# Designs tried in a protein design run: designed miniproteins, single chains, continued (2). Part 38

Each design is a single chain, and the fold is of that chain. pLDDT is the mean over its residues in the fold that is shown.

## One batch from the design tools (miniprotein)

Design m5378
Fold by ESMFold2-Fast:
Structure m5378 (fold): chain A 74 residues (1-74)
Amino acid sequence: MNEEAKKYAEEAAKAAAEGNTIEALQYGRLAARAGGLSPEETGKLAEEMAKKLGLDEKSIKRARNAGYAGGAAA
């Protein structure tokens, strides 16, 4: 998988955990563009990064949703 896409997905997960919805969506969009990912793929990538970061269930769900929305906006 593209390392740049993973980096942006990780930033999306962190922003989602902090409640920064706009930043999370923007990083999701960047991840989708960098990796050539669908909305579903971007959401799954953000979810995976949130899990690897040890975030709570609510933050993982927020990351997945923000990644999906960002991918759709890409």
Scores: mean pLDDT 84

Design m5379
Fold by ESMFold2-Fast:
Structure m5379 (fold): chain A 77 residues (1-77)
Amino acid sequence: MSDLEKGEELFKKGIEAYKKGDYETALKLFLKAAELFLKAGDKEGAARALMLAADAAKKLGDEELAKKLLEKALELL
């Protein structure tokens, strides 16, 4: 499995966790997906994963982390 394929799988698992209200697991999965997308050269995929990670962080009350993740996502676009 390539870094891109691993990233896509973790991203899907993150979405499933987010839909179930498991924001802590969703945050971890989206961050891992973003790292794998960056290794694969998929900046758009990484930005998308970081934006969803920021939303999960905000749901957990970590507004500072959410801001940093959104800033990183915008740098990739």
Scores: mean pLDDT 88

Design m5381
Fold by ESMFold2-Fast:
Structure m5381 (fold): chain A 98 residues (1-98)
Amino acid sequence: AELYTMAGDSYLGRGEYEKAIFHYQKAIELDPSNSRAWLNLGEAYLKMGEYEKAIEYFQKAIDLDPSNVRAWRNLSLAYQKMGDYDSSQQYLAKAQQV
């Protein structure tokens, strides 16, 4: 799992989002409890403009680790990008309470 998340991180940093997604999906297949892989999968979709998919994966990351401030912030950002400012504000407040 760790090798796939590291490879995914490398591709994400290079803007190679499809390759990043492939490696994060492999990490999740090996360890579905890897909250970091779910978080970074969401971030890849967010950067591709697929906000609804990003939201689903950030919610999964939060379900696994509610203390993940970055997941709450990214969830807020995804809602903001969709024009849902009320949800964005709610999740930003959650990020500040963690």
Scores: mean pLDDT 85

Design m5382
Fold by ESMFold2-Fast:
Structure m5382 (fold): chain A 55 residues (1-55)
Amino acid sequence: MKSKEEVQKEFNKRVAQILREGKKTGDSEAQKKKIKELREEVTKQTGDPSLAPEL
């Protein structure tokens, strides 16, 4: 399993990418859904939802 620090770093990078894509497309609902799915994935992998906070 990945370290908590690496998981949080990956999460932050992925969120930044989703936010940039959302700005380009203007599809905020798709953006929110992707972030929610990413948070669920991190929680499932680590058992710690604090590593994937709501923005």
Scores: mean pLDDT 72

Design m5383
Fold by ESMFold2-Fast:
Structure m5383 (fold): chain A 77 residues (1-77)
Amino acid sequence: DELIEETKKKLLELAEELGKISPAAAYGVRLVAHFIEDREKTLELIEQIATLLSKEKAEEVKKKLTELLEETYKKLE
């Protein structure tokens, strides 16, 4: 599925940028890309990633991940 592959690429790009701030959170985003077709697992991973960041950075990253995944899941309906 080209849509899923494109979203995985965007998630991996976000992980690379996030890795400059938190390697652990970047690893979490790579796991989101790996489990992208498992909606329940990706939501759990987003919450876990948020616990690894400052409050302000957690809100920013959680919003970006949620918006990207929701757009992708909506297009797969």
Scores: mean pLDDT 80

Design m5384
Fold by ESMFold2-Fast:
Structure m5384 (fold): chain A 60 residues (1-60)
Amino acid sequence: MLRERLIEIARELGLPEELARAVADGVLAHKAAFPELTEEELLELARRAARAVRHRLEAR
């Protein structure tokens, strides 16, 4: 399922489980608002979001 793939991407990028789920839920909410987005675009959005969250965690 798409949600599982989004969680896996966030976890591969070093996010803890709870933050990986938050990223996945955020991307799915974005898909609901913009249904024309492809799965490839959503996966790329998840990677960018996960990297941004990871960078913020490392800055603390």
Scores: mean pLDDT 80

Design m5385
Fold by ESMFold2-Fast:
Structure m5385 (fold): chain A 74 residues (1-74)
Amino acid sequence: MTPEQQELVDAELARFRAWLAAHPDASRDELLALVQRQVNRLVDRAEEAGFSQEQIDLMVDEFVRRAAELIAEA
């Protein structure tokens, strides 16, 4: 990924980390719903920024992979 793609992914991951810290008792369903909302937001922001579909797919894959790691650590 480019540094610009990484910045957008990192911004969404920072929001996800903050939400996890505020909601330690969150259910799996709540976490999955949050991941879906964050993915939708990331896609919208990336489309507005003019990234290609291939670039957006890589950003979504990275976000989902990192979010899953954070859930497993919680």
Scores: mean pLDDT 84

Design m5386
Fold by ESMFold2-Fast:
Structure m5386 (fold): chain A 51 residues (1-51)
Amino acid sequence: SNLERLKAAGDYMLSQGRSVEEVADLVETAGRIRGFSEEDIKEAVDYIRSK
């Protein structure tokens, strides 16, 4: 799903040493550019910020 793609991308970026705040912003931007639903984007961002 688009949600799982955004979560996986975020997890990967966190594993590369990026900050939670930077990764949350990047995941939100990527989801918006790709036309993913606001619900999926919000859930992915909330997931990343919970780390």
Scores: mean pLDDT 85

Design m5387
Fold by ESMFold2-Fast:
Structure m5387 (fold): chain A 98 residues (1-98)
Amino acid sequence: SHMNKEFVEEVKRKSEKIIEESEKLLEELKKLDELDEEEKKKKLEEIKKKVEENLKELKEIIKEIEKRKIKMEPRTLALLIAAALQNIGVLFDVELIE
């Protein structure tokens, strides 16, 4: 249906955005050693908060897919999985640094 197509396109766009945001967070993690101890702690808290927000958004997307009982395109599902794995990876890196 037309509504299902629009929703699939939205899921794809949101997943791609979350992947891009998580890639930026990984780059910020790599640059932590360039910061003062105080600024490192602040940056780490910012990264953690952003990852938690990304994971919350992904959880809401998954819930909406389940609710609508929509068959997602394999490529869109792959993006959603990639976004989840990338953000889980960032969260583990944050916990290892803390």
Scores: mean pLDDT 84

Design m5388
Fold by ESMFold2-Fast:
Structure m5388 (fold): chain A 65 residues (1-65)
Amino acid sequence: SARAEAERAIREAEELIEKVEDEETKAQLRVALTHARALLESGEDPARARAVAEAAIRLAEEALA
């Protein structure tokens, strides 16, 4: 389901963000993740929540490279 996919992406983003050492980048990623969680909790667009979380995953992976 779209909700389960969003929840999975949010969990993956949370794990990757914790590995980011740059505190400024980490703070920016945490803001994005907060938005993803808010979108998921509203229930209106879980696909959008997933997209925000996946964008955070990509940024975290770039920061870890």
Scores: mean pLDDT 83

Design m5389
Fold by ESMFold2-Fast:
Structure m5389 (fold): chain A 68 residues (1-68)
Amino acid sequence: DEKIHEAATLLRNGDFEGAIKVLEEAIKEAKTDEDKANYYFALAQLARVAGDEETAEKYLKKSRELKA
């Protein structure tokens, strides 16, 4: 997935805000529930890295609902 790779590169370079923005834009433009689920999962991982467990749980729930 191009957007997940782009977000991972931004995170590796210390651009946490850029990584979030890329994933939020990807969700907005996503055509399938599978793609949205993957982007929500990536956002959950970023929230966990930032120590925001509440936000991570919300994104993880969204990802699971879209895969079900």
Scores: mean pLDDT 79

Design m5390
Fold by ESMFold2-Fast:
Structure m5390 (fold): chain A 66 residues (1-66)
Amino acid sequence: SSQAEQAGYTLAQIAQEQGWKEITVVAPDEETGRAIARGLEKAGWEVVSIETTAAGHTVVKARRKE
């Protein structure tokens, strides 16, 4: 898996450990944001939006499926 995908997976595990239900990640670009989103989904989280801003940053929002 890519480093960004692994980071997304790890973020989901940390969020679950902390009891968070939602994650918002700001990635430097769309490729990185989509890779993070794949990691979040692999960890069992639902990606609810992926939006790229005018500045080129990609905002990924996810929530626990259950």
Scores: mean pLDDT 86

Design m5391
Fold by ESMFold2-Fast:
Formats: sequence, structure tokens, C-alpha cells
Structure m5391 (fold): chain A 79 residues (1-79)
Amino acid sequence: SWFEKEKKKIEELEKKIKEGSDEEKAKAYYELGLVYRDQAKYDEAIEYYEKALEIKPDFEKAKKALEEVTAEKNALLGL
């Protein structure tokens, strides 16, 4: 099912975070942020995008995603 694919994706991303290169870790944190953003778990998504940017500050996709998810969270809170 879709949920089973999502679980496998999260497990694969967690493995890359533990065992991967800095490039792989940054990308894995970014993709994990996308997973949580899709679930409307904005605080978790923000945390993962920030982790991606700690490893790779020039990661434009993560920077843009962080700006977008922060705006989504602020809109939800009426900010």
C-alpha cells in the first residue's frame, strides 16, 4: 500500500542519515522534511530542513522548502 511505501522510504532515508556521505545526509534530511510536510507536521519538517542546511548551507532546495513550510505554518497560526 501507499503507507508501506512511505515506511520503506523513511527507513531508507534514516539509513542514509546514519551511514551516508554529507551530500547523502543533507538530501536525506531534505526528503524527510518533505515527508513530514506532506503530513502537515510542519515543526518536524522545519527541523529536518534546518538539519539539511546545517550540513549543506548552499542547499537551495532545502532553503526554499524551509521558507515555504514556515509560511504554511504561519498561515495556519494566523501569522
Scores: mean pLDDT 83

Design m5392
Fold by ESMFold2-Fast:
Structure m5392 (fold): chain A 56 residues (1-56)
Amino acid sequence: SDTDETGLRAQYVMDWARRTKTPEEVRQLGRRLGSLSAEETEELVRRMYEEIKREE
């Protein structure tokens, strides 16, 4: 489902951030995701996931 896919993308993005970013940046990203609506979260994590995959 779209909800399951968003959760998987969010996990991928957070795992990427933990490997490539500082702990402070990871906390800021997590806080941002926690402050968004479900629709905003889906859009943000989709865009970040696509960007990460494109750069790899």
Scores: mean pLDDT 78

Design m5393
Fold by ESMFold2-Fast:
Structure m5393 (fold): chain A 72 residues (1-72)
Amino acid sequence: MEKEKEDEEIAEKLRREGEEALRLLEENPDEEVIRRTVELLEGLAKKLEEEGYLKAAEVARELAERFRALLE
């Protein structure tokens, strides 16, 4: 049960922090910051999935795609 609770806590934290970061980058876009954020989120998602944090991994992948959508 501890792992399941941790997965939910990580997922909620990622959603909250990711939404705030998306809003800031929409207001003042920085392509380098966006690219680095996507790379970090994709790496984090793989690590979380390997650790069994499937919900958190899904949130990280979703955030990575949303950040990538800001790039042109």
Scores: mean pLDDT 82

Design m5394
Fold by ESMFold2-Fast:
Structure m5394 (fold): chain A 65 residues (1-65)
Amino acid sequence: SDELEALREAGRGLIEAYREGKLSKEEVAEAARHLEGLLEHLPLSPEVRELARELLEEFRELLEE
């Protein structure tokens, strides 16, 4: 699915950018808030919802380091 692939690529790219020092913790926090909003307000497929939840957990872990 296009949505699943796009979300996976976006999430990977954001995590890589953060690890390379190209993205701040504030930007990661903003992405996490955006994912929370999508999970709360949009009817997502089970696969997209699961991936978004996994990415959200990864973003939150990065913010706690």
Scores: mean pLDDT 80

Design m5396
Fold by ESMFold2-Fast:
Structure m5396 (fold): chain A 97 residues (1-97)
Amino acid sequence: ASEEEIERAEENLALGIGYLNQEKYEEAIKYFEEAIKLLPEGTVARARALLYLGKAYLKLGDREKAIEAAKKAVEEAEKAGDEKLVEEAKKLIEEAK
């Protein structure tokens, strides 16, 4: 990814978190999806975007999509070596069951 693509991904992630905090879950999902598209695989940032995507889907009651996003967040967090993020993503999988 270019430097501009990473900056745009960080902006989309921040906007997504802002919408999530406002309980605007559908808007949050769109911004997290754009961030994930722009972020390199195996990064903490991509794992976090996938975790937030899963949280937003769970808030909308879409348990299947929440579990799918959370499983991807586990894989990305393991690649990034972020054990805390692995645990947060695994917890989200259990909450979505």
Scores: mean pLDDT 88

Design m5397
Fold by ESMFold2-Fast:
Structure m5397 (fold): chain A 58 residues (1-58)
Amino acid sequence: SKGSRAGTAAALARLGGISKEQAAALLEKLGMSPEQARRLAEAETGEEIKAILEEAGL
């Protein structure tokens, strides 16, 4: 794999193009821990989602 999907997920979150629930499910499928996915689901703003993805290295 090229890892392009992870970069796409980060870009979508930065733009606010997907819901936090969709972002959490996507990141979990990419191999993130459930704890990170839960924090993302708790996020209410695109800025919080972006910060969580940056912590994950996306």
Scores: mean pLDDT 65

Design m5398
Fold by ESMFold2-Fast:
Structure m5398 (fold): chain A 68 residues (1-68)
Amino acid sequence: MVRVAVLVPRSKVDAVKEKIKELGGRVLAEVPVDEDTVAILAEVPEEKVEELKEFAAELGGSAQVVPE
């Protein structure tokens, strides 16, 4: 599993959480960044990181691998 931080608009949080679950991952934390942006920390299979990044980008957000 790889840890990924996903930054998305607050209105897209539920969509991202559902996608993480569909990819066989899990949500570790949800942190408000500002009034309209939320950071979601998740663990996903390494092979699914690129798919999650593409999904976040489609929602107007971004995803970054968190080094551990």
Scores: mean pLDDT 82

Design m5399
Fold by ESMFold2-Fast:
Structure m5399 (fold): chain A 88 residues (1-88)
Amino acid sequence: MLKEIEELVRRAQRLVEEAARLAREGRYEEAARLLEEADRLAQEAGELGRKAVEEDPSLKPRVQELLDELLQTVYAHREELAALAEAL
């Protein structure tokens, strides 16, 4: 489970970074598609994380760390994401 959660988080982070770049370039439709995929991966990572912690509570700190890393990536690109939301 942890490896799968990590892979989902890393993929979601890359999509957020690429979407922010596309939004900066004014390519809002393409940025929106990548954010939609990132959101789907983030939701899946959250669900798997919840299940993993339920099965093994000792995994909670690592799962929380991975999800926090994703949130930090979103926060780092908050200005571009806000501009995208306003444009759509």
Scores: mean pLDDT 85

Design m5400
Fold by ESMFold2-Fast:
Structure m5400 (fold): chain A 115 residues (1-115)
Amino acid sequence: MEEALRLGEEGKRLGEEGKELAEEGGEAKKAAELAAEGAALAGEGAATGLAAGGAGEEAARAISEGGSLAAGAGALAAKKGGKEAALMGAGAAAGGAGAAFAAGKAGGLEPLPAV
């Protein structure tokens, strides 16, 4: 349980950093790398929670937020960067979205994320 929460929170942090860097329009490859790492951590958190029979509300929220932020950062980096950022960003967008979905399946309460 604690591991799933930790992974989700770290994924959220990296997703936020990647999104900020992508929004600045420079360093698109680094933004895509941060997004990909964030998506991977969120995915690992979702898998950990599912293996434990459920992540609980707090962990599921952290994983969902981390996955969503990583997906957004990856998509933005792909849009603003070259070929390398596009490939990594597309992977991060797919992985982050998948992690967010899996967090829902792990059994937390899932109101639509507040803006």
Scores: mean pLDDT 73

Design m5401
Fold by ESMFold2-Fast:
Structure m5401 (fold): chain A 69 residues (1-69)
Amino acid sequence: MEAILEAEAEEFREQGEELTEKAVEAAKKGDIQTATSLATAAALLYALAGDHEGAREAIERVEKAIKEA
């Protein structure tokens, strides 16, 4: 299996968190299409970093924001 350097994994996690925050903001504004697209990108970045729990939490945060909007 190809190994990701820990520094690269950390960068992917940081980018995933940034996109998750933007997705939550989009959801709060009622922009569900943007929220879903950003959430998917964030989850993919967490998955690439090997952080499956981070990916799951990102999706759950955005789903909650969509339901509360």
Scores: mean pLDDT 80

Design m5402
Fold by ESMFold2-Fast:
Structure m5402 (fold): chain A 59 residues (1-59)
Amino acid sequence: GAQELLEQAEELRRRAEELEREAREGLRSGSISELEAEILLGMAALLRGMAAFLERKAK
C-alpha cells in the first residue's frame, strides 16, 4: 500500500545520503578516485529518482 511505498522511498533516500557522504569523505581523504566518487554520486542520484517516483505513486 501507500505506507510501504513511502517506507521504501525513505530507505532509498537514506541509502542515497550514505553514498553521497561516502563520496565526499572519500574524495576529501583521498581514499577513492574521482571516477569512483562519480559512480557513487550517480548511484545516489538514481536512488533519489526512484524514491521520488515511489512518493508520487503513494498519493
Scores: mean pLDDT 88

Design m5403
Fold by ESMFold2-Fast:
Structure m5403 (fold): chain A 59 residues (1-59)
Amino acid sequence: MTVELTPEEAADPTAAIRKLVEAGFSPGEALAAVFGGHEYGGLTPENINKGAVEARKSA
């Protein structure tokens, strides 16, 4: 399931974490999603959503 993030929200780790938590992710999952997004080539909505899926698979 994808979370709606603007490119500006994705580029701001604080805003990205807040949006993920509001969408029902735990704070730990949200943090892992943002770090995963950074590793995938930068903080974009696509990369953060990829990180969120991987965080949930690892839990």
Scores: mean pLDDT 74

Design m5404
Fold by ESMFold2-Fast:
Structure m5404 (fold): chain A 100 residues (1-100)
Amino acid sequence: HMNELPPEEIRRQIRGVAEKAIEAIKAGDKSTAANYFTAGALLVVASTDPAVRAEGYTELGKVAYADGDKETAIRWYKKALELDPNNQEAKELLEKLESE
């Protein structure tokens, strides 16, 4: 799409908001965590690149896991692998959670 952000900028922003969401969760600030999670989800849908969207779903899964929601994290990692079966991080994180 003509008005899409550059892929590397989307990746950087997704990682940044996911890190901030996890920090907010650790601080007990669930409303700030929810806001950063929403920002991350919006960045994922802003991309038409399946590899960028897969990375975004992987980061959203990490946020869900940090919030104690293992089942939601597994669903996000599976979505990432549906878009990019070669996403090594999503594969490794899914295998780790399924072996717990």
Scores: mean pLDDT 82

Design m5405
Fold by ESMFold2-Fast:
Structure m5405 (fold): chain A 64 residues (1-64)
Amino acid sequence: DEKGRENLRKLIEFAEEKGADPEKIKEAREALDKGDLETAERLVLEALSSEEAYEAFVELSKEQ
């Protein structure tokens, strides 16, 4: 799903900008590049705190 892949890519970039764990962000990006969307989503969510996850949701919602 191209839209889902693009959304995950933006979420990973947002998490990276927020200073999330760089090792988990790198692994999430590599998983996304390999087409493992489930692993990419899990890793980026693990890298984000609850507050950062909420901010990511708000940011993506504004883009629509």
Scores: mean pLDDT 72

Design m5406
Fold by ESMFold2-Fast:
Order: C-alpha cells, then sequence, then structure tokens
Structure m5406 (fold): chain A 65 residues (1-65)
C-alpha cells in the first residue's frame, strides 16, 4: 500500500512539469496502480486539480485495502 501511495505521488508530481506525450504515459502508469482509467484521472485533474486528484487516489487505495 505505502509503495503504491509513494509511486502515485511521484507520478502526479511529474505530470506538473511533463509534456503532453509524457503526461499520457504517466496517466497510464497511475491508472495501472490505482485501478482507475487514465482518461478518468485526466478528467479528475481537469475538474479538481492535481493535488486534490492525488488525495482522492490515495484515499481510494486506503479504503480498498
Amino acid sequence: LEKKKEEIKKLMEEIKVASEEEQKKLLEEIGKISGISAESIKRMIEEYGIDNTTKALIGRLERES
């Protein structure tokens, strides 16, 4: 669980400085870890921002454990 939380935080931080092509790859990796589609994660970031989306993904992992 903690390793997955750390990985999500790292990948979300990388999105902040990534190109559009790099963001696509990062979203796919986060999706594999979280079990949420890359498209859904992108919509969450667009709607709520990166920091709020990171909190939501981590909270989901904690509840699903």
Scores: mean pLDDT 78

Design m5407
Fold by ESMFold2-Fast:
Structure m5407 (fold): chain A 58 residues (1-58)
Amino acid sequence: MLTKEDFEVLKKAIDELKKAGAITDEQAERIYKTIESNLGKPFDEVLEELEKLLEELR
């Protein structure tokens, strides 16, 4: 299950990618929203949604 602690770790990683210029502010916000909406879901299901989002944002 995805926890608030997992979300905080992922949020920091996304912030680093944004600072490095690998993603835009808009892309970072969409990733945050996706993770937050999947809190409490099975981790595999969350990963599938994130992979789908990242392919769309590429």
Scores: mean pLDDT 75

Design m5408
Fold by ESMFold2-Fast:
Structure m5408 (fold): chain A 57 residues (1-57)
Amino acid sequence: SEAQKLYEKAVEALQKGDYEKAKKYVEEAAKLLGLDLKPKNVEELIEALRVIDAALA
């Protein structure tokens, strides 16, 4: 799915330390899943990824 691809890109960006790209991919994936996730920092970004992962399972 489109959301799954964006999630994978977000994880890869975070692993590489590219916070800005990771945030953009997370927000796009969340929007496709009908989730209101707007992480303000890296800790919230990690929590948002957990929520998206659960929604994709």
Scores: mean pLDDT 84

Design m5409
Fold by ESMFold2-Fast:
Structure m5409 (fold): chain A 62 residues (1-62)
Amino acid sequence: MAPRPLSPEQIEEIRRLVSEVAKTGDDKALAEALELVRQAVLGELSPEEAIRKLREIVEKLK
């Protein structure tokens, strides 16, 4: 069963959130963000859940 593909809007939101994490200079947070992106692309995590967790990382970093 093919995983549901990411929408263009979801891709752009993920890209924006990863950029926000990268701006903080926190290598551990960036690694966690990239792992969430990997899981979403491979269908191991829903796009909605990946976006939610990315937002939590950004909020924690301010």
Scores: mean pLDDT 78

Design m5410
Fold by ESMFold2-Fast:
Parts: structure tokens; C-alpha cells; sequence
Structure m5410 (fold): chain A 99 residues (1-99)
């Protein structure tokens, strides 16, 4: 069973950046997709924004650099893999931009 574990969220200064990580385990995954949602949006709900995909070319981890957030913006970022049992969503990682 495919499992995704996200890490690397937190507070970021406006105009700064941080890197999110997604650890992949439990089965073959060729590609991970990244989404974000405004705070309070559920996975698969309205307001999801597709950010792109990354190939899982080495064992276990893909990363997403988060930048260009405006002061007061809060987003939850999700990594997603397609599996034989359906789409597997990471738990989501919150990033909040502060002034």
C-alpha cells in the first residue's frame, strides 16, 4: 500500500522560501503531484490549485520549493500519488507567510 508522508511546513517571511518534502513508501510510484489549497479546504475540495508533478527517480523523497507568498497567505500543500487502489493523498503541510 502506497503511503505519502509530508514534512517541512511552517512560517515563512513574505518574500522568503522554504522547501517541502514528500516521502514515498509502500509501492512503486513513478510520479508525485503537488496541489495547494487555501486554509480550511479539504483534499479534493473546491479551491485546489495544481502546482505540477515530479518523478520519483531515487528512493523515497521528492521536494517542492515554496516562494512568492504574500503577507497573511496561508496554504496547505498536498503531495498525491496515483496507485492501483486509487489516489493516495499526503496528510497536507501548512505554510503561512508572515510580514
Amino acid sequence: EVQLVESGGGLVQAGGSLTLSCAVSGGPVSEVHWFRAPKGTKPGGPGLEYLGSQKVSSSGTVSLKVNNLKPGETYKYYCVAKSAAGDVWGQGTEVQAVP
Scores: mean pLDDT 76

Design m5411
Fold by ESMFold2-Fast:
Structure m5411 (fold): chain A 64 residues (1-64)
Amino acid sequence: HMEHVEERRKKIRENLETIKPELDALHQQAAQSSPQERFDLEVEAGIREIAAAFGIEPKEPKKL
């Protein structure tokens, strides 16, 4: 215990697993979109992945 680095890595992994379906959906939609739309969707997916990796919670509610 008291291993903040290990705890942080575990939380990052769990956060990434939590948003993995959303990232997968964005990547799949991007693959089927035009080059211009694909760029926007890839950027959105990247932002969400980075936020999850740093342990930042979603800004919006979970589709209430």
Scores: mean pLDDT 69

Design m5412
Fold by ESMFold2-Fast:
Structure m5412 (fold): chain A 83 residues (1-83)
Amino acid sequence: GAEEAVEAANEAARAAIAGAASAAGGAAAAIAAAGAGAAALLGLAEEARRAAEGAARAARAGAASEEAGERAAEAARRAGEAA
């Protein structure tokens, strides 16, 4: 039911945040050596992280919908691709 959808969205959002944090850490380590490319990657990871946090907040408020779940999944995919 709706509670299961909210829980699934929260799980996806947590995975997306973790993925974005990992990508940001990797990009930061490369800043001194990789120039503009590393900076762009860090920006993408940060955007994915914000989107995931927004989705998690919506899910916790009980406003979770398929849209929130899809947003979290999209953020997770983008964070993974940015890594």
Scores: mean pLDDT 60

Design m5413
Fold by ESMFold2-Fast:
Structure m5413 (fold): chain A 95 residues (1-95)
Amino acid sequence: KEELEKIAEEAIKAVTEGHDRIAEVSGNREEHAKQKERDIKAIEAAKSSPKGLAEVLRGLAERYRKLAEQSDPETGEVYRRLAEELDKLAEKAEK
């Protein structure tokens, strides 16, 4: 299913770019590399199911919002933007 695969690819790209930017602003590259790998694996595992993918993306968005509250304002804004992007992709996956 081209549509679902495209949504998963967009989510992986958003997670990759988001974590790379957070690593850049926070300076904590090793921890964000681990988070990026974990989050990408979760998306890849769920990409065969519209509901499964949507649930994983919403779960990641919730996690990123919690991390935003625990972060400095600059890092927190990157996490919030990433969460918003994943919520939009979750809506597309459910269609």
Scores: mean pLDDT 82

Design m5414
Fold by ESMFold2-Fast:
Order: sequence, then structure tokens, then C-alpha cells
Structure m5414 (fold): chain A 105 residues (1-105)
Amino acid sequence: KEELRERAERALREAEELGVKAAAYFAKGALYALEGRLEKAAEYLKKALEELGGEATPEQAREALLERLAGRGFVAETEEELAVALAEELLGLAEGLIDAARRAA
């Protein structure tokens, strides 16, 4: 949990420094997921998707993320396991966008 939080905080800083708003929103969503604030995590996922040229409600963004986790064979037995899995997925998206931005520069 602390390792994921440190990764999210690093991703947020790097995204802000590089001006990658979508990555900053994904990283912030991951931080809220780690706090158990899944509705706030979904709001930031929606903001990230809007920055990427998509349109989605927070509910649609949440459902898409849960479907993606289910596609990877993940089944949450507790809300804490779900929160950690959501944070990892959102962090992967943030880190991927940061890496792409660095390679494009």
C-alpha cells in the first residue's frame, strides 16, 4: 500500500512537470482509490478520459475499469483488495502515458 502510494505521488509529480494532464488525473485517481474513495477515483478517471478525447460518466469510467480488471482474472474478495487493484491499474495507465510523453520528447 505504501509502495503504491509512493509510485502514485511520483507519477503525479512527473505528469505535472511534463504537462501530461491525463496522467496526472490517473495518478490522482490511484491515490483516492488507495484511500478507499472509489467514487473520487472514478471522477478522476473520467477527467483523464476527457483529456484523451473521450467522453464518459464517472459510472461508465468505473464500469470500464472493473470490466478491465475482470478481464485480467481479478476477483475482489474485499473492498481493500478492489481499491489496491484499481490503484495499480490507474497507476499503470499514468506511468504508460508518462513514458510515451518522454519518448515523444
Scores: mean pLDDT 72

